# Designed miniproteins, single chains, continued (5), part 56

Each design is a single chain, and the fold is of that chain. pLDDT is the mean over its residues in the fold that is shown.

## One batch from the design tools (miniprotein)

Design m17925
Fold by ESMFold2-Fast:
Structure m17925 (fold): chain A 70 residues (1-70)
Amino acid sequence: SSEFERKVEELRREMKKLGLNLSDQQIRDMVRLMEETGAPFEEVLKLMVEVDKGIISFDEMIENIKTLYG
């Protein structure tokens, strides 16, 4: 949907600001996860910063979101 594509572009833009180079598939999977779980955009960005710092892996971030919001 156009709304889904808007969210994908928003997340892609914010990731670029943080210097993160996620694949198109990873961004789309994250937006879908956010829509399925209701996870707040701000919490997802916070966790992605932790992934960039090497504190958690991308897979651990997915697990955390599903555990807390899914």
Scores: mean pLDDT 82

Design m17926
Fold by ESMFold2-Fast:
Structure m17926 (fold): chain A 88 residues (1-88)
Amino acid sequence: SDELVEALEESIKAAAELIVDESLPKELRIQIAKALLDQLKLLLQLPESEEKERLLEHAKKELEEALKKEKDPEIKKLIEESLKLLDE
């Protein structure tokens, strides 16, 4: 369903933007980063599809942008862990 794919793309983008939002408490940003990592692990377990490939490519781009903006080494490590997971 196109609507579900678009909703998941927007969710991934929103999560990536919140992870690097310096106005948020660090503990909340870490929780969001860990939640996104877990969601990506679940997405990778789904059967191969064009929708899955599109979502993974979108997530990689959003996380690469997040990594460029983030200065906190703990949050950077979580973003890098997600990117390594997507680099299969």
Scores: mean pLDDT 86

Design m17927
Fold by ESMFold2-Fast:
Structure m17927 (fold): chain A 89 residues (1-89)
Amino acid sequence: MEELIDRFVEALISGDRQAAREALKELLETGSDEDINRLVEKLRERFGITDEEAERIRQALKEARKSGTDEALDRLVDELYRILSRRPE
């Protein structure tokens, strides 16, 4: 699971949307609620997201896991790219 989370975060940093979608899809298919919480915590550490953004992302991840749709995955990836644009660096 750590491998998938790291690959997803790396894809977000590099702007590789396809790699980000593939890693996220696999994470949601195989991951637990704990893995979702860990992903959100890593995003907080790497990108300095707010508590509000973290909660929004957590909800979106749970929704995407329930629906299994590409649309939900795309929306989440887009939201995370917007968060990247707010990085201090």
Scores: mean pLDDT 74

Design m17928
Fold by ESMFold2-Fast:
Structure m17928 (fold): chain A 66 residues (1-66)
Amino acid sequence: SLEDDINIALAEIYVAIAKHDYEKGDYESAIQSYKKALDILNATRNPDEELIEYVKKLIEEAEKKL
């Protein structure tokens, strides 16, 4: 649906922001953006489980840098 498509696109934007922050060493900001993406993905009617698992792993990776 259009709503699901918008939510996926928004989640991908937050993942991109988080990756940028991670590369800059802003791990706390990266984690917050990844968590925002995860919240959006979990709120979709048909969640992308593979993408959700991927984002969770990125959060764990960033948390190990703290």
Scores: mean pLDDT 85

Design m17929
Fold by ESMFold2-Fast:
Structure m17929 (fold): chain A 94 residues (1-94)
Amino acid sequence: HMTPDQIVQRIRDIMDQIKKAIQQKDYETALELLDELGGLVLEFAKQLNASGVEQATLLALLSAAQFAIQNKDSDQAIAEIDRLGDTIDELHRR
């Protein structure tokens, strides 16, 4: 089993890769990485017994990031990824 700390480190690594792909306008790679990120975020939420509200927030941020990437809105996509990262860091501190 991956520990929550290991999952968070993997999430951070993938977020950095997504932001790099967005900056390079490689939106196809960004969407593939976002799908992988979504799976890790779900596993993280399960391991922390995240509340329904916390899970809804994470899913909303993932959806917002996906929408921004699909629309090639690089600034919005990076902002949503940063908000997702902040939310994960907040949950990881509990």
Scores: mean pLDDT 87

Design m17930
Fold by ESMFold2-Fast:
Structure m17930 (fold): chain A 63 residues (1-63)
Amino acid sequence: PSEEELEKEVKEALALMVLGIIKSHLTDPEAIAEVERIVNEAIKQGKYDEGIKKAFELADKAE
């Protein structure tokens, strides 16, 4: 595989790991669902950094 393919796999794995951490700190089901939606959409679009940043912002507001 190319370096780009490996980097994409690593970024996707890291994004899912961060999503798991964010979800572990949330108790609001609506906030959890929105964070999952944002991260999954970012993965589909290859916009990992934007998705993670947006998820953190949403989680911070939900607290």
Scores: mean pLDDT 76

Design m17931
Fold by ESMFold2-Fast:
Structure m17931 (fold): chain A 61 residues (1-61)
Amino acid sequence: SPLEKAAEAARKAGETGGSRAVQALIDAGVKPTPLGGTRAIIAHLLGEGPEEAARWALKYA
């Protein structure tokens, strides 16, 4: 599902760090808007988990 793919991408982005988060989402087939991508990074940095980061990325995709 798109949410599962986005969650895995967000988790992998957490492992690669900061500015690579949006690229990891794109590589997983999630195309976040600039706002959605930024929000996903913020959610990850706040420790809200990969599922929440994925939800933010998809909300504005």
Scores: mean pLDDT 56

Design m17932
Fold by ESMFold2-Fast:
Structure m17932 (fold): chain A 88 residues (1-88)
Amino acid sequence: SEERKLAVQTTGEVLRLIARINEEKDEKKKNELRKQAFDLTIDSVSSIKNKKEQLKLANSLLNSVKQNPSEFSDQVIERLNSLIKEIQ
């Protein structure tokens, strides 16, 4: 479905940002990338109008972040879990 394609694309972009965060040595730039990943994740989930599809995207992103763990991932997981609880 189109919603599945969007979820795959959004997950890919979040994973690319996480990879860049892990490779970045400058703490200021690393924090800027962390903010971009947070904003992208929240905006992507919030942009879905259908609650069922919104929940699917949120769970897809949560699973992808859990499969690619970093120190940054815990913050994203916490935000996604909070959003999922609010949607349910």
Scores: mean pLDDT 75

Design m17933
Fold by ESMFold2-Fast:
Structure m17933 (fold): chain A 74 residues (1-74)
Amino acid sequence: MKISEKELNVEVLLSFAYAYRGLGKVLASQGKNEEAKEAYELGKKYVERARAEGADPAEVEELLAELEANKEKA
């Protein structure tokens, strides 16, 4: 099984996006709404980078929608 540099970049970028999603949820639960919004915005930036590197468009769309919905609730 061969993991290309492009595939590795996608996995790393999505991992950061998921990490910022989790961080945003934790910050929001602590009442740190502005910090939560910043975390969600960073998550969105990593999803956009993953899309540019060839991430699955369906996964990208789902994750962007989730990050935006969580940002609106914070």
Scores: mean pLDDT 79

Design m17934
Fold by ESMFold2-Fast:
Structure m17934 (fold): chain A 63 residues (1-63)
Amino acid sequence: GARAEAVAYLMERYGLSEAAAERVVDLVEQGRGDLAGALLITRHGLSPEQAREAVEYVEALLA
């Protein structure tokens, strides 16, 4: 389903663990895309541009 695709995307594209990817997807599902983006930058070393792209893609998959 869309959730599993979002988790796989984050793991494959950005090298997140399954647990980290699940947390990001949980935050996006809760409408907390801003916090998901901040987590990607501060905990996973993504650039602001990469974090924005990742959150937008996950939001689109879950819509």
Scores: mean pLDDT 88

Design m17935
Fold by ESMFold2-Fast:
Structure m17935 (fold): chain A 146 residues (1-146)
Amino acid sequence: DSQGMADEYRELAKKSKTEEIKEGLLWLADFLLRNPDIQSLRDLLIALAEERIEEGDEELIELLEQLRNSDLEEAKRLLGEYLRRLGYSDDLIEEILSLVHSREDVIEALLLAAGLHRLHEQFKEVTTPELDGRTLLQILRALRER
């Protein structure tokens, strides 16, 4: 449950020697306690993206609306431009887009990327766009095996 995950991150924070890692882990623990429905990494990332939308991230809101009203080709183009702005390499973007076959897949990939970027803002001294992109790719590959 989210309580168990929050407790784990709080214990990990106590063992961290870097203030930035401690603060990020404590923030994540508090987020999990506020969102008890989170049961997976995917759910966590979607919830983080939804919090950004609730906070009034106009670029993310406008992009999400455009994706819902676009055909697949245009939706993939818009997703690729967003991932490039996040600092993902062209090779990673090509691999990610190869795993996207519907507008709903594009929307899911966008929300996962936005959630990873929210985590990056809390852990920016520890994570990179390359790590975020590889994490997204692994999540999408796992979802394709369903």
Scores: mean pLDDT 77

Design m17936
Fold by ESMFold2-Fast:
Structure m17936 (fold): chain A 83 residues (1-83)
Amino acid sequence: MSEELKRQEEIERLRKELDETVKKMAEYGRSGTKKAERDAYLEKARELSRKIFELLPESFWQEIDDAVATLKAAVDKVVDELE
């Protein structure tokens, strides 16, 4: 069985936990009285985000870098209009 499938399943699980953690932070934020609980969920959200970041394949980061480079080139081309 593929390691890639296992990695994707883990990323999805962490993303779901992150979403749930953010929702809980919002609940405690609305009350204004449970700062300690809110801060604990904020810390958990940060840890979950870091774990997701570490699990992302190198190809994902390369794709982002390529997209940013393409966008910059397109903007520069429009702005220059020298040719």
Scores: mean pLDDT 67

Design m17937
Fold by ESMFold2-Fast:
Structure m17937 (fold): chain A 64 residues (1-64)
Amino acid sequence: MQIRRVRVDVPADATPEELAEKAVEAIRSLGRLTRLTVSVSPDGARAVGELENGELVIAEARKV
C-alpha cells in the first residue's frame, strides 16, 4: 500500500485555524493533489489527500 505520512508538531497554544494551515502546508509539500480533505479538532488537524500519481498522503498537525 502506497501511503505517505508526514507529521508537524505545533505549539500547544495553536488555534484551530493554525492547525489546519500547518496540516495543509505539510500535505501540499508532498506534491500536486487531486483531492484534499481536512479535519480539525482541539488537539490537532489531519489532512488526507491523493497525489496525481494515485498515492494516498496524510499530514497531521499535532499540539506538543
Scores: mean pLDDT 79

Design m17938
Fold by ESMFold2-Fast:
Structure m17938 (fold): chain A 88 residues (1-88)
Amino acid sequence: TVTVTARLTWSDGRVEEVTLTIRPGETWSELVAGDLELDEEGRLTRGFVRYRGVHPLPGGEVQALHGEAVVTDDLRLWTEVTPGFARV
């Protein structure tokens, strides 16, 4: 079991801190920053988010992952720094 604290920062300046407990075999990922555009109906039109993920390793260590993703109007996230991970 590993405890991780993440800070999420949004384009409007809001900062949220989340503390998560990760069990063996689980993976955690969170948005750490974002700049999202919405239309008049509240649908996402364009933007980007930065994310951070962690994967627990044997012995209680954590491997950190990070990247950026582009948000499209159909709510699909594209990873720019990891080309093999294209959608959520």
Scores: mean pLDDT 42

Design m17939
Fold by ESMFold2-Fast:
Structure m17939 (fold): chain A 79 residues (1-79)
Amino acid sequence: SRADLLARAIAALRDALPYVPSSLREQIRAAIAFLERVDPASLSARSEALLREGIRYHERGYYSSAARLFIEAYREHLE
């Protein structure tokens, strides 16, 4: 479900925090705070695709790449 996808993305962002550059940590914290407030039903198809891609990268151990994809999903709701 969209709710499960969103929860997994938030967990992946939290897991990535110790492994990403300090410049990304502020963006990750902003993304977590935002995504925790998002109604899962309001996710666009593009945001869903970005969250799914980010989870795939996280599962492969590419934490910085995963974090950037999750941040991109968050930015979709600001534009």
Scores: mean pLDDT 79

Design m17940
Fold by ESMFold2-Fast:
Structure m17940 (fold): chain A 97 residues (1-97)
Amino acid sequence: DAIEEAERLFEQGKLLEAARLLIEHLRPKAELSEEQRQALGEFFAKAKPDEERARELLEKAIEAAREGNYVEAFLLATKALYLLDKEEGLLALAGVK
């Protein structure tokens, strides 16, 4: 249901709310390797705010979550959150809000 609610928020253009909900749902299911955490950090260092790119990443995150690819979904959703709100994206990776 959380994935369905995130998809509903996404369809309404509420990208930030959709990303937040999806990340909270996926966090206990997604164990990231050190390599994945490093790659995400490198993405954050290079990325600039981009709503259209965030939308594309979030759409892929929802699809991955529906397929049970929770690690991929978490990585995509966290990248999308960072592009929408840098501070929230960083806090999501750190596990603090």
Scores: mean pLDDT 83

Design m17941
Fold by ESMFold2-Fast:
Order: C-alpha cells, then structure tokens, then sequence
Structure m17941 (fold): chain A 93 residues (1-93)
C-alpha cells in the first residue's frame, strides 16, 4: 500500500504542477488522497499537503525523496495537530 500512496502522491504532484501549482489544487489533491487511503486515516490533510509539496519540490529540483523520513514527519505533524485540538477541548471542558 505504501507504494500505491507514493505513486498517487507523484501523480497528483505532477498534475498540480501542470496546472500552475496553486495551493487550492494541492488542498484538493490532499483530500482525494485521504479519501482513497483509509489505512492512512491518521494523516491529516495538512500532512498530506506537505507530502505533495515535498514531491513537487523533488520533481522541480531533480532531488530524490527520502520517503521513510517524509512519512515520519507527516505523522509527527498529524500528531501535533491532534494534540493542539485535544488541549483546546480540555480547556473548554
């Protein structure tokens, strides 16, 4: 499944680049990826947007991606976002 996620991220990154690399297109692509890969539900839309942007940067610069490290960072971002939401909820209760 990770290989299919990588392929989809690359496909969407190339599509976004062809359409001028707008943030709206990146957000739309992130929502589609989140919907297609329920096993990665722990990843937030923000973390998937970061992954798409990293792939775009790789394509433009010709640099190879460290996918293992990128996925770890995406999980850390998702966890941090969830912790902020949990803290806000605790302060309201």
Amino acid sequence: MIEKLKEKLKEKAEEVLKEGGSMEKIEEAAKEIKKEFPEFKELTETSIEMLIRAVISSIVSGTELDWEKLLEIAKEISEAEKKVEEKKKKEEL
Scores: mean pLDDT 76

Design m17942
Fold by ESMFold2-Fast:
Structure m17942 (fold): chain A 89 residues (1-89)
Amino acid sequence: LEEEIRREFDRILEAILRGDLDAVNEGLTRLSKILESDPRLSKEEVNELVVEINKVATEAALMRQRGAPDSVIRAMIDEMEQRVLDRVR
């Protein structure tokens, strides 16, 4: 589970950095399905996490389009990844 979450966040990060919005959306869809598959997470917890992840990814993609450096985008996604991992431990 943790490895799958890290892998999808890495894919989302790389997609944002290269401006591939379709790949960002595909990564978000896969990550949502991974979280939904964990029986330890309630439907409410999954919905909360998915909303937060989508918001952060959207903000990061928008900031990238406005010329934000890789370091800022990486920090935003890394913080969100850590928040998700803390919930699934």
Scores: mean pLDDT 84

Design m17943
Fold by ESMFold2-Fast:
Structure m17943 (fold): chain A 61 residues (1-61)
Amino acid sequence: SIEEVKEEARKRLTEAFENKASFEELNKIMGEILEKLLAAGLSPDEALDTLVEIAEEVAKE
């Protein structure tokens, strides 16, 4: 489901930020999240907006 994809995305981004992942690794993770959101039925704009919202929420911690 879309909710499962969002929860997995939050987990992956939280782990990446906590582990101080490289720019290259972050780009890979974000690309994989975007691909999964698209596969879950979101439009490109919705997938991008969702990724940005999750990244902003995680980065605030």
Scores: mean pLDDT 82

Design m17944
Fold by ESMFold2-Fast:
Structure m17944 (fold): chain A 73 residues (1-73)
Amino acid sequence: SPEDERSLAILREKIEKSEKPSIGLLGALLVLASALGDESLRDEALAQLRELSSQSTDPNERRIIDSLISSFS
């Protein structure tokens, strides 16, 4: 839907500012999974994002990832 495309664009812009391609890929997968109604893919993307957040030593990076997770939880 147009809203899904807009959400993806916003996430991509935010990720570009952070220079974190792995976050971008996981975020894109999460958005696409949600748009397709694929709960299994969504859950996998969320699990990977949570793992990435827990491994990050940068509080700002963790907040960005956590904000992304919260948008789809």
Scores: mean pLDDT 70

Design m17945
Fold by ESMFold2-Fast:
Structure m17945 (fold): chain A 95 residues (1-95)
Amino acid sequence: SPEEEAQRLLEEIEALAEEFLAETDPEKAAQVYDQLMAVVGRLAKKFNIPDEELNRILGLLLRARHAWERGDRATARALLQEALKELRRAVERAL
């Protein structure tokens, strides 16, 4: 079902976000971030998330990556949590 598929993709995104936050190697963190972005893109396409909403979510994810690169793990976590919250809301509106 669309609801079950949305849940699976959101769970995959949450797992990748935690993996990104747990990484200590910049190269591996970049790879995990790219995987996270790919799954977010698949979810956005599948549920036809409007470009305006997607761009806001992508902006939060990019800011989270920059915070991680600065060693600011607390800000990176907060920004990822906000991005995931926005993404869940966008998916719920599309269902």
Scores: mean pLDDT 89

Design m17946
Fold by ESMFold2-Fast:
Structure m17946 (fold): chain A 68 residues (1-68)
Amino acid sequence: SDSTPSPQEMIDATDEALADPKTRESVQKAIDILKSAGLSEKDAKIAVGGAYLRYGAEGALERVTRAV
């Protein structure tokens, strides 16, 4: 399905990526960067999950790093 993911789907994607050793470090680092920039944990997970679903773990981290 090509529909835009819901906030819950974004959070779930972030939590799945955190459970996977291959993606965990990049996704956790992206969350920490956004939290340091003033986002809540929930908002950071939504933002990272949305980027992860579109760009993958490394792409999400790169985009977050360039945005700060």
Scores: mean pLDDT 83

Design m17947
Fold by ESMFold2-Fast:
Structure m17947 (fold): chain A 92 residues (1-92)
Amino acid sequence: MEERLRKAEEYYEKARRALKVAEQASDIATRQSAVAAAVVLTAKALGELDPENKEKYEEHGRELAQQAISDPAKGEEARAEAERRLKEFEEL
């Protein structure tokens, strides 16, 4: 139990860092990627607290994050950069 709580806290801390990056970002692509990363990391934290539904949380989190950064209204370059940043944040 303590191990799962520790992992959840780790994911929440990473999500908090992602949000700080969003607050400091000067460009929309980085801001959107950081917010999307926070969503994915929060979903992972929920999965650690509720392992029975872990895959469901992670799947829904990824879908929401992907939807946010893959908006067709964004330029192609901005979208590609956002996806690259999201991957980078997930490695935190």
Scores: mean pLDDT 73

Design m17948
Fold by ESMFold2-Fast:
Structure m17948 (fold): chain A 67 residues (1-67)
Amino acid sequence: SEEDFKYALDYIEKNSDLPEEVKRRLAEEAVAAAEGWKRGLKLPESMLKPLIEMFADVELWVEKRSK
């Protein structure tokens, strides 16, 4: 849903310590998905799944870096 994509943007903002490249990519994916939703397009599961996987990858990356 649009709320799920908003979560992506909120996560990026809350995790300001993330690398600029990671933030940018997450923001671009979230914005693209949200724009598709706003245009009345039925978002395909393929767009939602990458966002979820990216969050998991980012969390793993942050955990690794925090060591």
Scores: mean pLDDT 57

Design m17949
Fold by ESMFold2-Fast:
Structure m17949 (fold): chain A 57 residues (1-57)
Amino acid sequence: MHRAFGAAYEATERALRDGKSLGDAIDIGVKAALEEDPSLSLDLAQGMATLAVQLVL
């Protein structure tokens, strides 16, 4: 159950370290979460990515 969040966290952390914008990092995190768990709603995937970027910053 926490695998999708872990994927979002790793993806957003890498994106922010690579100098991507906050919006790009969130989009990358959403894609990573949905690739790990395609059954997630878009709202849940966006929530995971948004929380992940807040924890990285």
Scores: mean pLDDT 80

Design m17950
Fold by ESMFold2-Fast:
Structure m17950 (fold): chain A 71 residues (1-71)
Amino acid sequence: AGKALFEGIVAYGEGDYETAVAHFEEAVALAPDSELAVEALYGRAKALEKLGRHEEAARARQEADRLASRL
């Protein structure tokens, strides 16, 4: 989980937003209902915004906010 989150952050920093989305999705899948999943969901939302996928980004932010509110 932490490795996938790190890989997503690195890909985002390199401008590889599609790869960043994939790594953030893996991080959420490996550690759902965790602080790490909240960070990965926000990372996914930011990467989706960079790709122009605004509706998916909004949904990812909403999911992150809901998860964060119950942790």
Scores: mean pLDDT 83

Design m17951
Fold by ESMFold2-Fast:
Structure m17951 (fold): chain A 67 residues (1-67)
Amino acid sequence: SEELEERVRERGLALAERRAEAIARELFGPDAKVTVERVDDETLKVTAEVDGKKYTATFSVKELLEL
């Protein structure tokens, strides 16, 4: 049970990371350099670099999983 809960959490975080990256690429285009960082189990930090400019936003893991 404890092992299953950890696997569900890890897979959820991985899915949230993929969704955050997809959103950033849709907003900034395919040439944007996107970095996704796990701040904690509930929060991701996304940095996008395009045309020499850097943009940073934070996303809720829970909201990303509800997309």
Scores: mean pLDDT 81

Design m17952
Fold by ESMFold2-Fast:
Structure m17952 (fold): chain A 81 residues (1-81)
Amino acid sequence: NIIEKIKEIEKNLTEEERKKMLASRQAHVQALLDGLEAQLRKDGYSDEEIAAARARFEQSVAERDKLGEENYKKLKKEYEK
């Protein structure tokens, strides 16, 4: 009775919070992509090379999410040396 009502409320709140987090994350990723593009242009890369770099970065973000937190931490440690 009461427990089922609490679980339903928690599920609905979690779903709305998840949607807000995804929107915020997309905005953050877009800002990083814009920064990457600006830097590559300053370094003299072509529009085609910039487009390829953006696609690779987007794929890297997607792979990070799929691998999960533990694998992400391992990759970060390897990057940091």
Scores: mean pLDDT 67

Design m17953
Fold by ESMFold2-Fast:
Structure m17953 (fold): chain A 78 residues (1-78)
Amino acid sequence: APPPLSPEELLERILSLLQEMFEKFRAGTLTPEEAERISREVLGLLDELKEVRPELSELAEQMKEYVRRLREMLLAAA
């Protein structure tokens, strides 16, 4: 099996996915389905971050809550 991604690579991917969601929202092209897909991918990456860096578990859980709230806020505003 391939080695897990580094914490830095996981964070970079998370930020890229969140950036994609914000750009689609700004463009008026963000669908509920895309917001759900991107949010689920980010939540999965945060779970992987917890596995790779257990000391970041609290931060990752806080970020998961933030991502869920952000998704709801963006969809409510669209």
Scores: mean pLDDT 79

Design m17954
Fold by ESMFold2-Fast:
Structure m17954 (fold): chain A 55 residues (1-55)
Amino acid sequence: MLTFEEILEKVKELVLEAEKNGESTVVSPYKGKLTPEQEKELLRELILTLDEYKK
């Protein structure tokens, strides 16, 4: 099984690829497998990653 860091990196890659392709949504294959704390951290990292990409 992937570590949280590996999951975070994979989800970030999926979200950036979706944004690059003009897709507005991505479904995480790890939905419901993360703790609430990990989900908040993931969301925060995704927001920061998208903001940097848009610069």
Scores: mean pLDDT 70

Design m17955
Fold by ESMFold2-Fast:
Structure m17955 (fold): chain A 87 residues (1-87)
Amino acid sequence: SEAARQVQAQVLMAQAVIAAAAGDWETAREYLLQARALDPSVTDEQVEQIWADLQALSDEEKAAMAEKAREDLAAAAEAIAEILAAA
């Protein structure tokens, strides 16, 4: 379903932020590209902007975003469990 694809894209975006905060830029970029493949409403320009923004962040800002991303990942896992239980 579209809802399941959107949740999967959110999971990949959250993992991209966590990887970027850890300094794993190659993995972060791979996750962003995978998220875009699942949600084609995300434009190439938006992916480039997110990538540029992640690289421009301070270590403190990266840590804050990674914490938020872990919260988003937990929420997405709950949403996926609900979708699977409803199937």
Scores: mean pLDDT 76

Design m17956
Fold by ESMFold2-Fast:
Structure m17956 (fold): chain A 71 residues (1-71)
Amino acid sequence: MSDVEKAAEALKAGDLETAKKHAERAVRKYGESLGLPEEKIEEAIKKVQENLEKMKSAEELERFIKQVVSS
């Protein structure tokens, strides 16, 4: 199970703390795979975590992570 899927399951269960940790790992892995500097990865993590409660599915969260990281 991916970190995105784990984050979505935690959100469904109402465990925002666990969801934030898995979302951070998903953003970090994706940003590192693209060769982004740490500063940009940290910026993306913060933005994703701030909007995490608005996500309804793993698919939506994955799209949002890609959008934030590619900006």
Scores: mean pLDDT 82

Design m17957
Fold by ESMFold2-Fast:
Structure m17957 (fold): chain A 64 residues (1-64)
Amino acid sequence: MDGDVLRELSLELYERLLAAPDEELDDIVEEGARRLEERAGLSPEDARAIAQALRDAALEKRRA
């Protein structure tokens, strides 16, 4: 796993989740997890866990 790639992809995903309407969040999470698998070399399980954590963080930020 490349830590710099992981950080960059995670920030991009987080920014997209902050800006997206609620009905698109699941699609963005799935696309983000796929990109983390392909570009950062994460397992499907780890990529999905990170994408879901970023979704939760973005939702909390949007409610604040």
Scores: mean pLDDT 81

Design m17958
Fold by ESMFold2-Fast:
Structure m17958 (fold): chain A 95 residues (1-95)
Amino acid sequence: SLADLEAELRALAEQLAADVAAGRLSPEQLKERLTEILKKLAEATLKRYEENPEWKKEDVLAGWERTKAELIKLYPELEEEVNKLGEELKKKLEE
């Protein structure tokens, strides 16, 4: 489900934040890895949307907005990257 995808992303973001706190990743490495993971998750979301005709575009976009809010709370510097990916996702859903 879309909620499961959101939960997976949230758990991954929390794990990466824990790795920074433990000194395993720098803040720059966290930003780079989160940006890469967000791009892959946007691509996976689009693929799942194409494979699941019962998914509504509005539900996918609402899920992205919730994911965006959670990520920006954890790492405000990601706001621009998350917004860019959200706009790309929206455009592809409109195709």
Scores: mean pLDDT 72

Design m17959
Fold by ESMFold2-Fast:
Structure m17959 (fold): chain A 74 residues (1-74)
Amino acid sequence: KLDETLKEVEKVVEEAAEETTKLVGKEAGEKVREKSLSLGKQIIQKNKDASIEEIVQKVREAAEYAVLRAKAAA
């Protein structure tokens, strides 16, 4: 269900934000959280017929990319 999918996406987003905070700083972590959550919601909307597992994988890839960009910008 949508609520379950959103909950899993939020966990992935929060994990990426926490990792970015530890590696780069709080400001970068907050940006990664906002950007990854926004992208995650878009991925859910575009992939309404996909499994939770597939959506989580796409969000994780987007979050990892955001973390790499945050590191490069630091």
Scores: mean pLDDT 80

Design m17960
Fold by ESMFold2-Fast:
Structure m17960 (fold): chain A 87 residues (1-87)
Amino acid sequence: SEKLRSEIKAALLLAKSTGKPILIVSPDEALLEEALEIAKELEIEAEGLIISDENEVIELAKSSDAFIIPLGFSPLTLQRIRQIQEI
C-alpha cells in the first residue's frame, strides 16, 4: 500500500541520517524484498534479515550497532524497538 511504502521510505531516511549500518528485519519475505527495493530506489545501503521470533528481533535491537527497521511485527514489538533505538 502507499501508506506502507511511505512509512518504509521515512524509516530508511531516518536510518540513513543516523550514519549507522541499516538492517531491515521481517518475518515476511515479500515485505522484506519490497523494503529492499525501496532502499535501492533511494540509493540507501541496507541489509535484509528474516526473523520470525519477536523476542529475537528485540534482542537484536538491544545488541546490534545497526539501525533496525522492523517490518511486519506486532505493534508492541515495533514500539519496544522504537524505545530501544530512542525514537
Scores: mean pLDDT 87

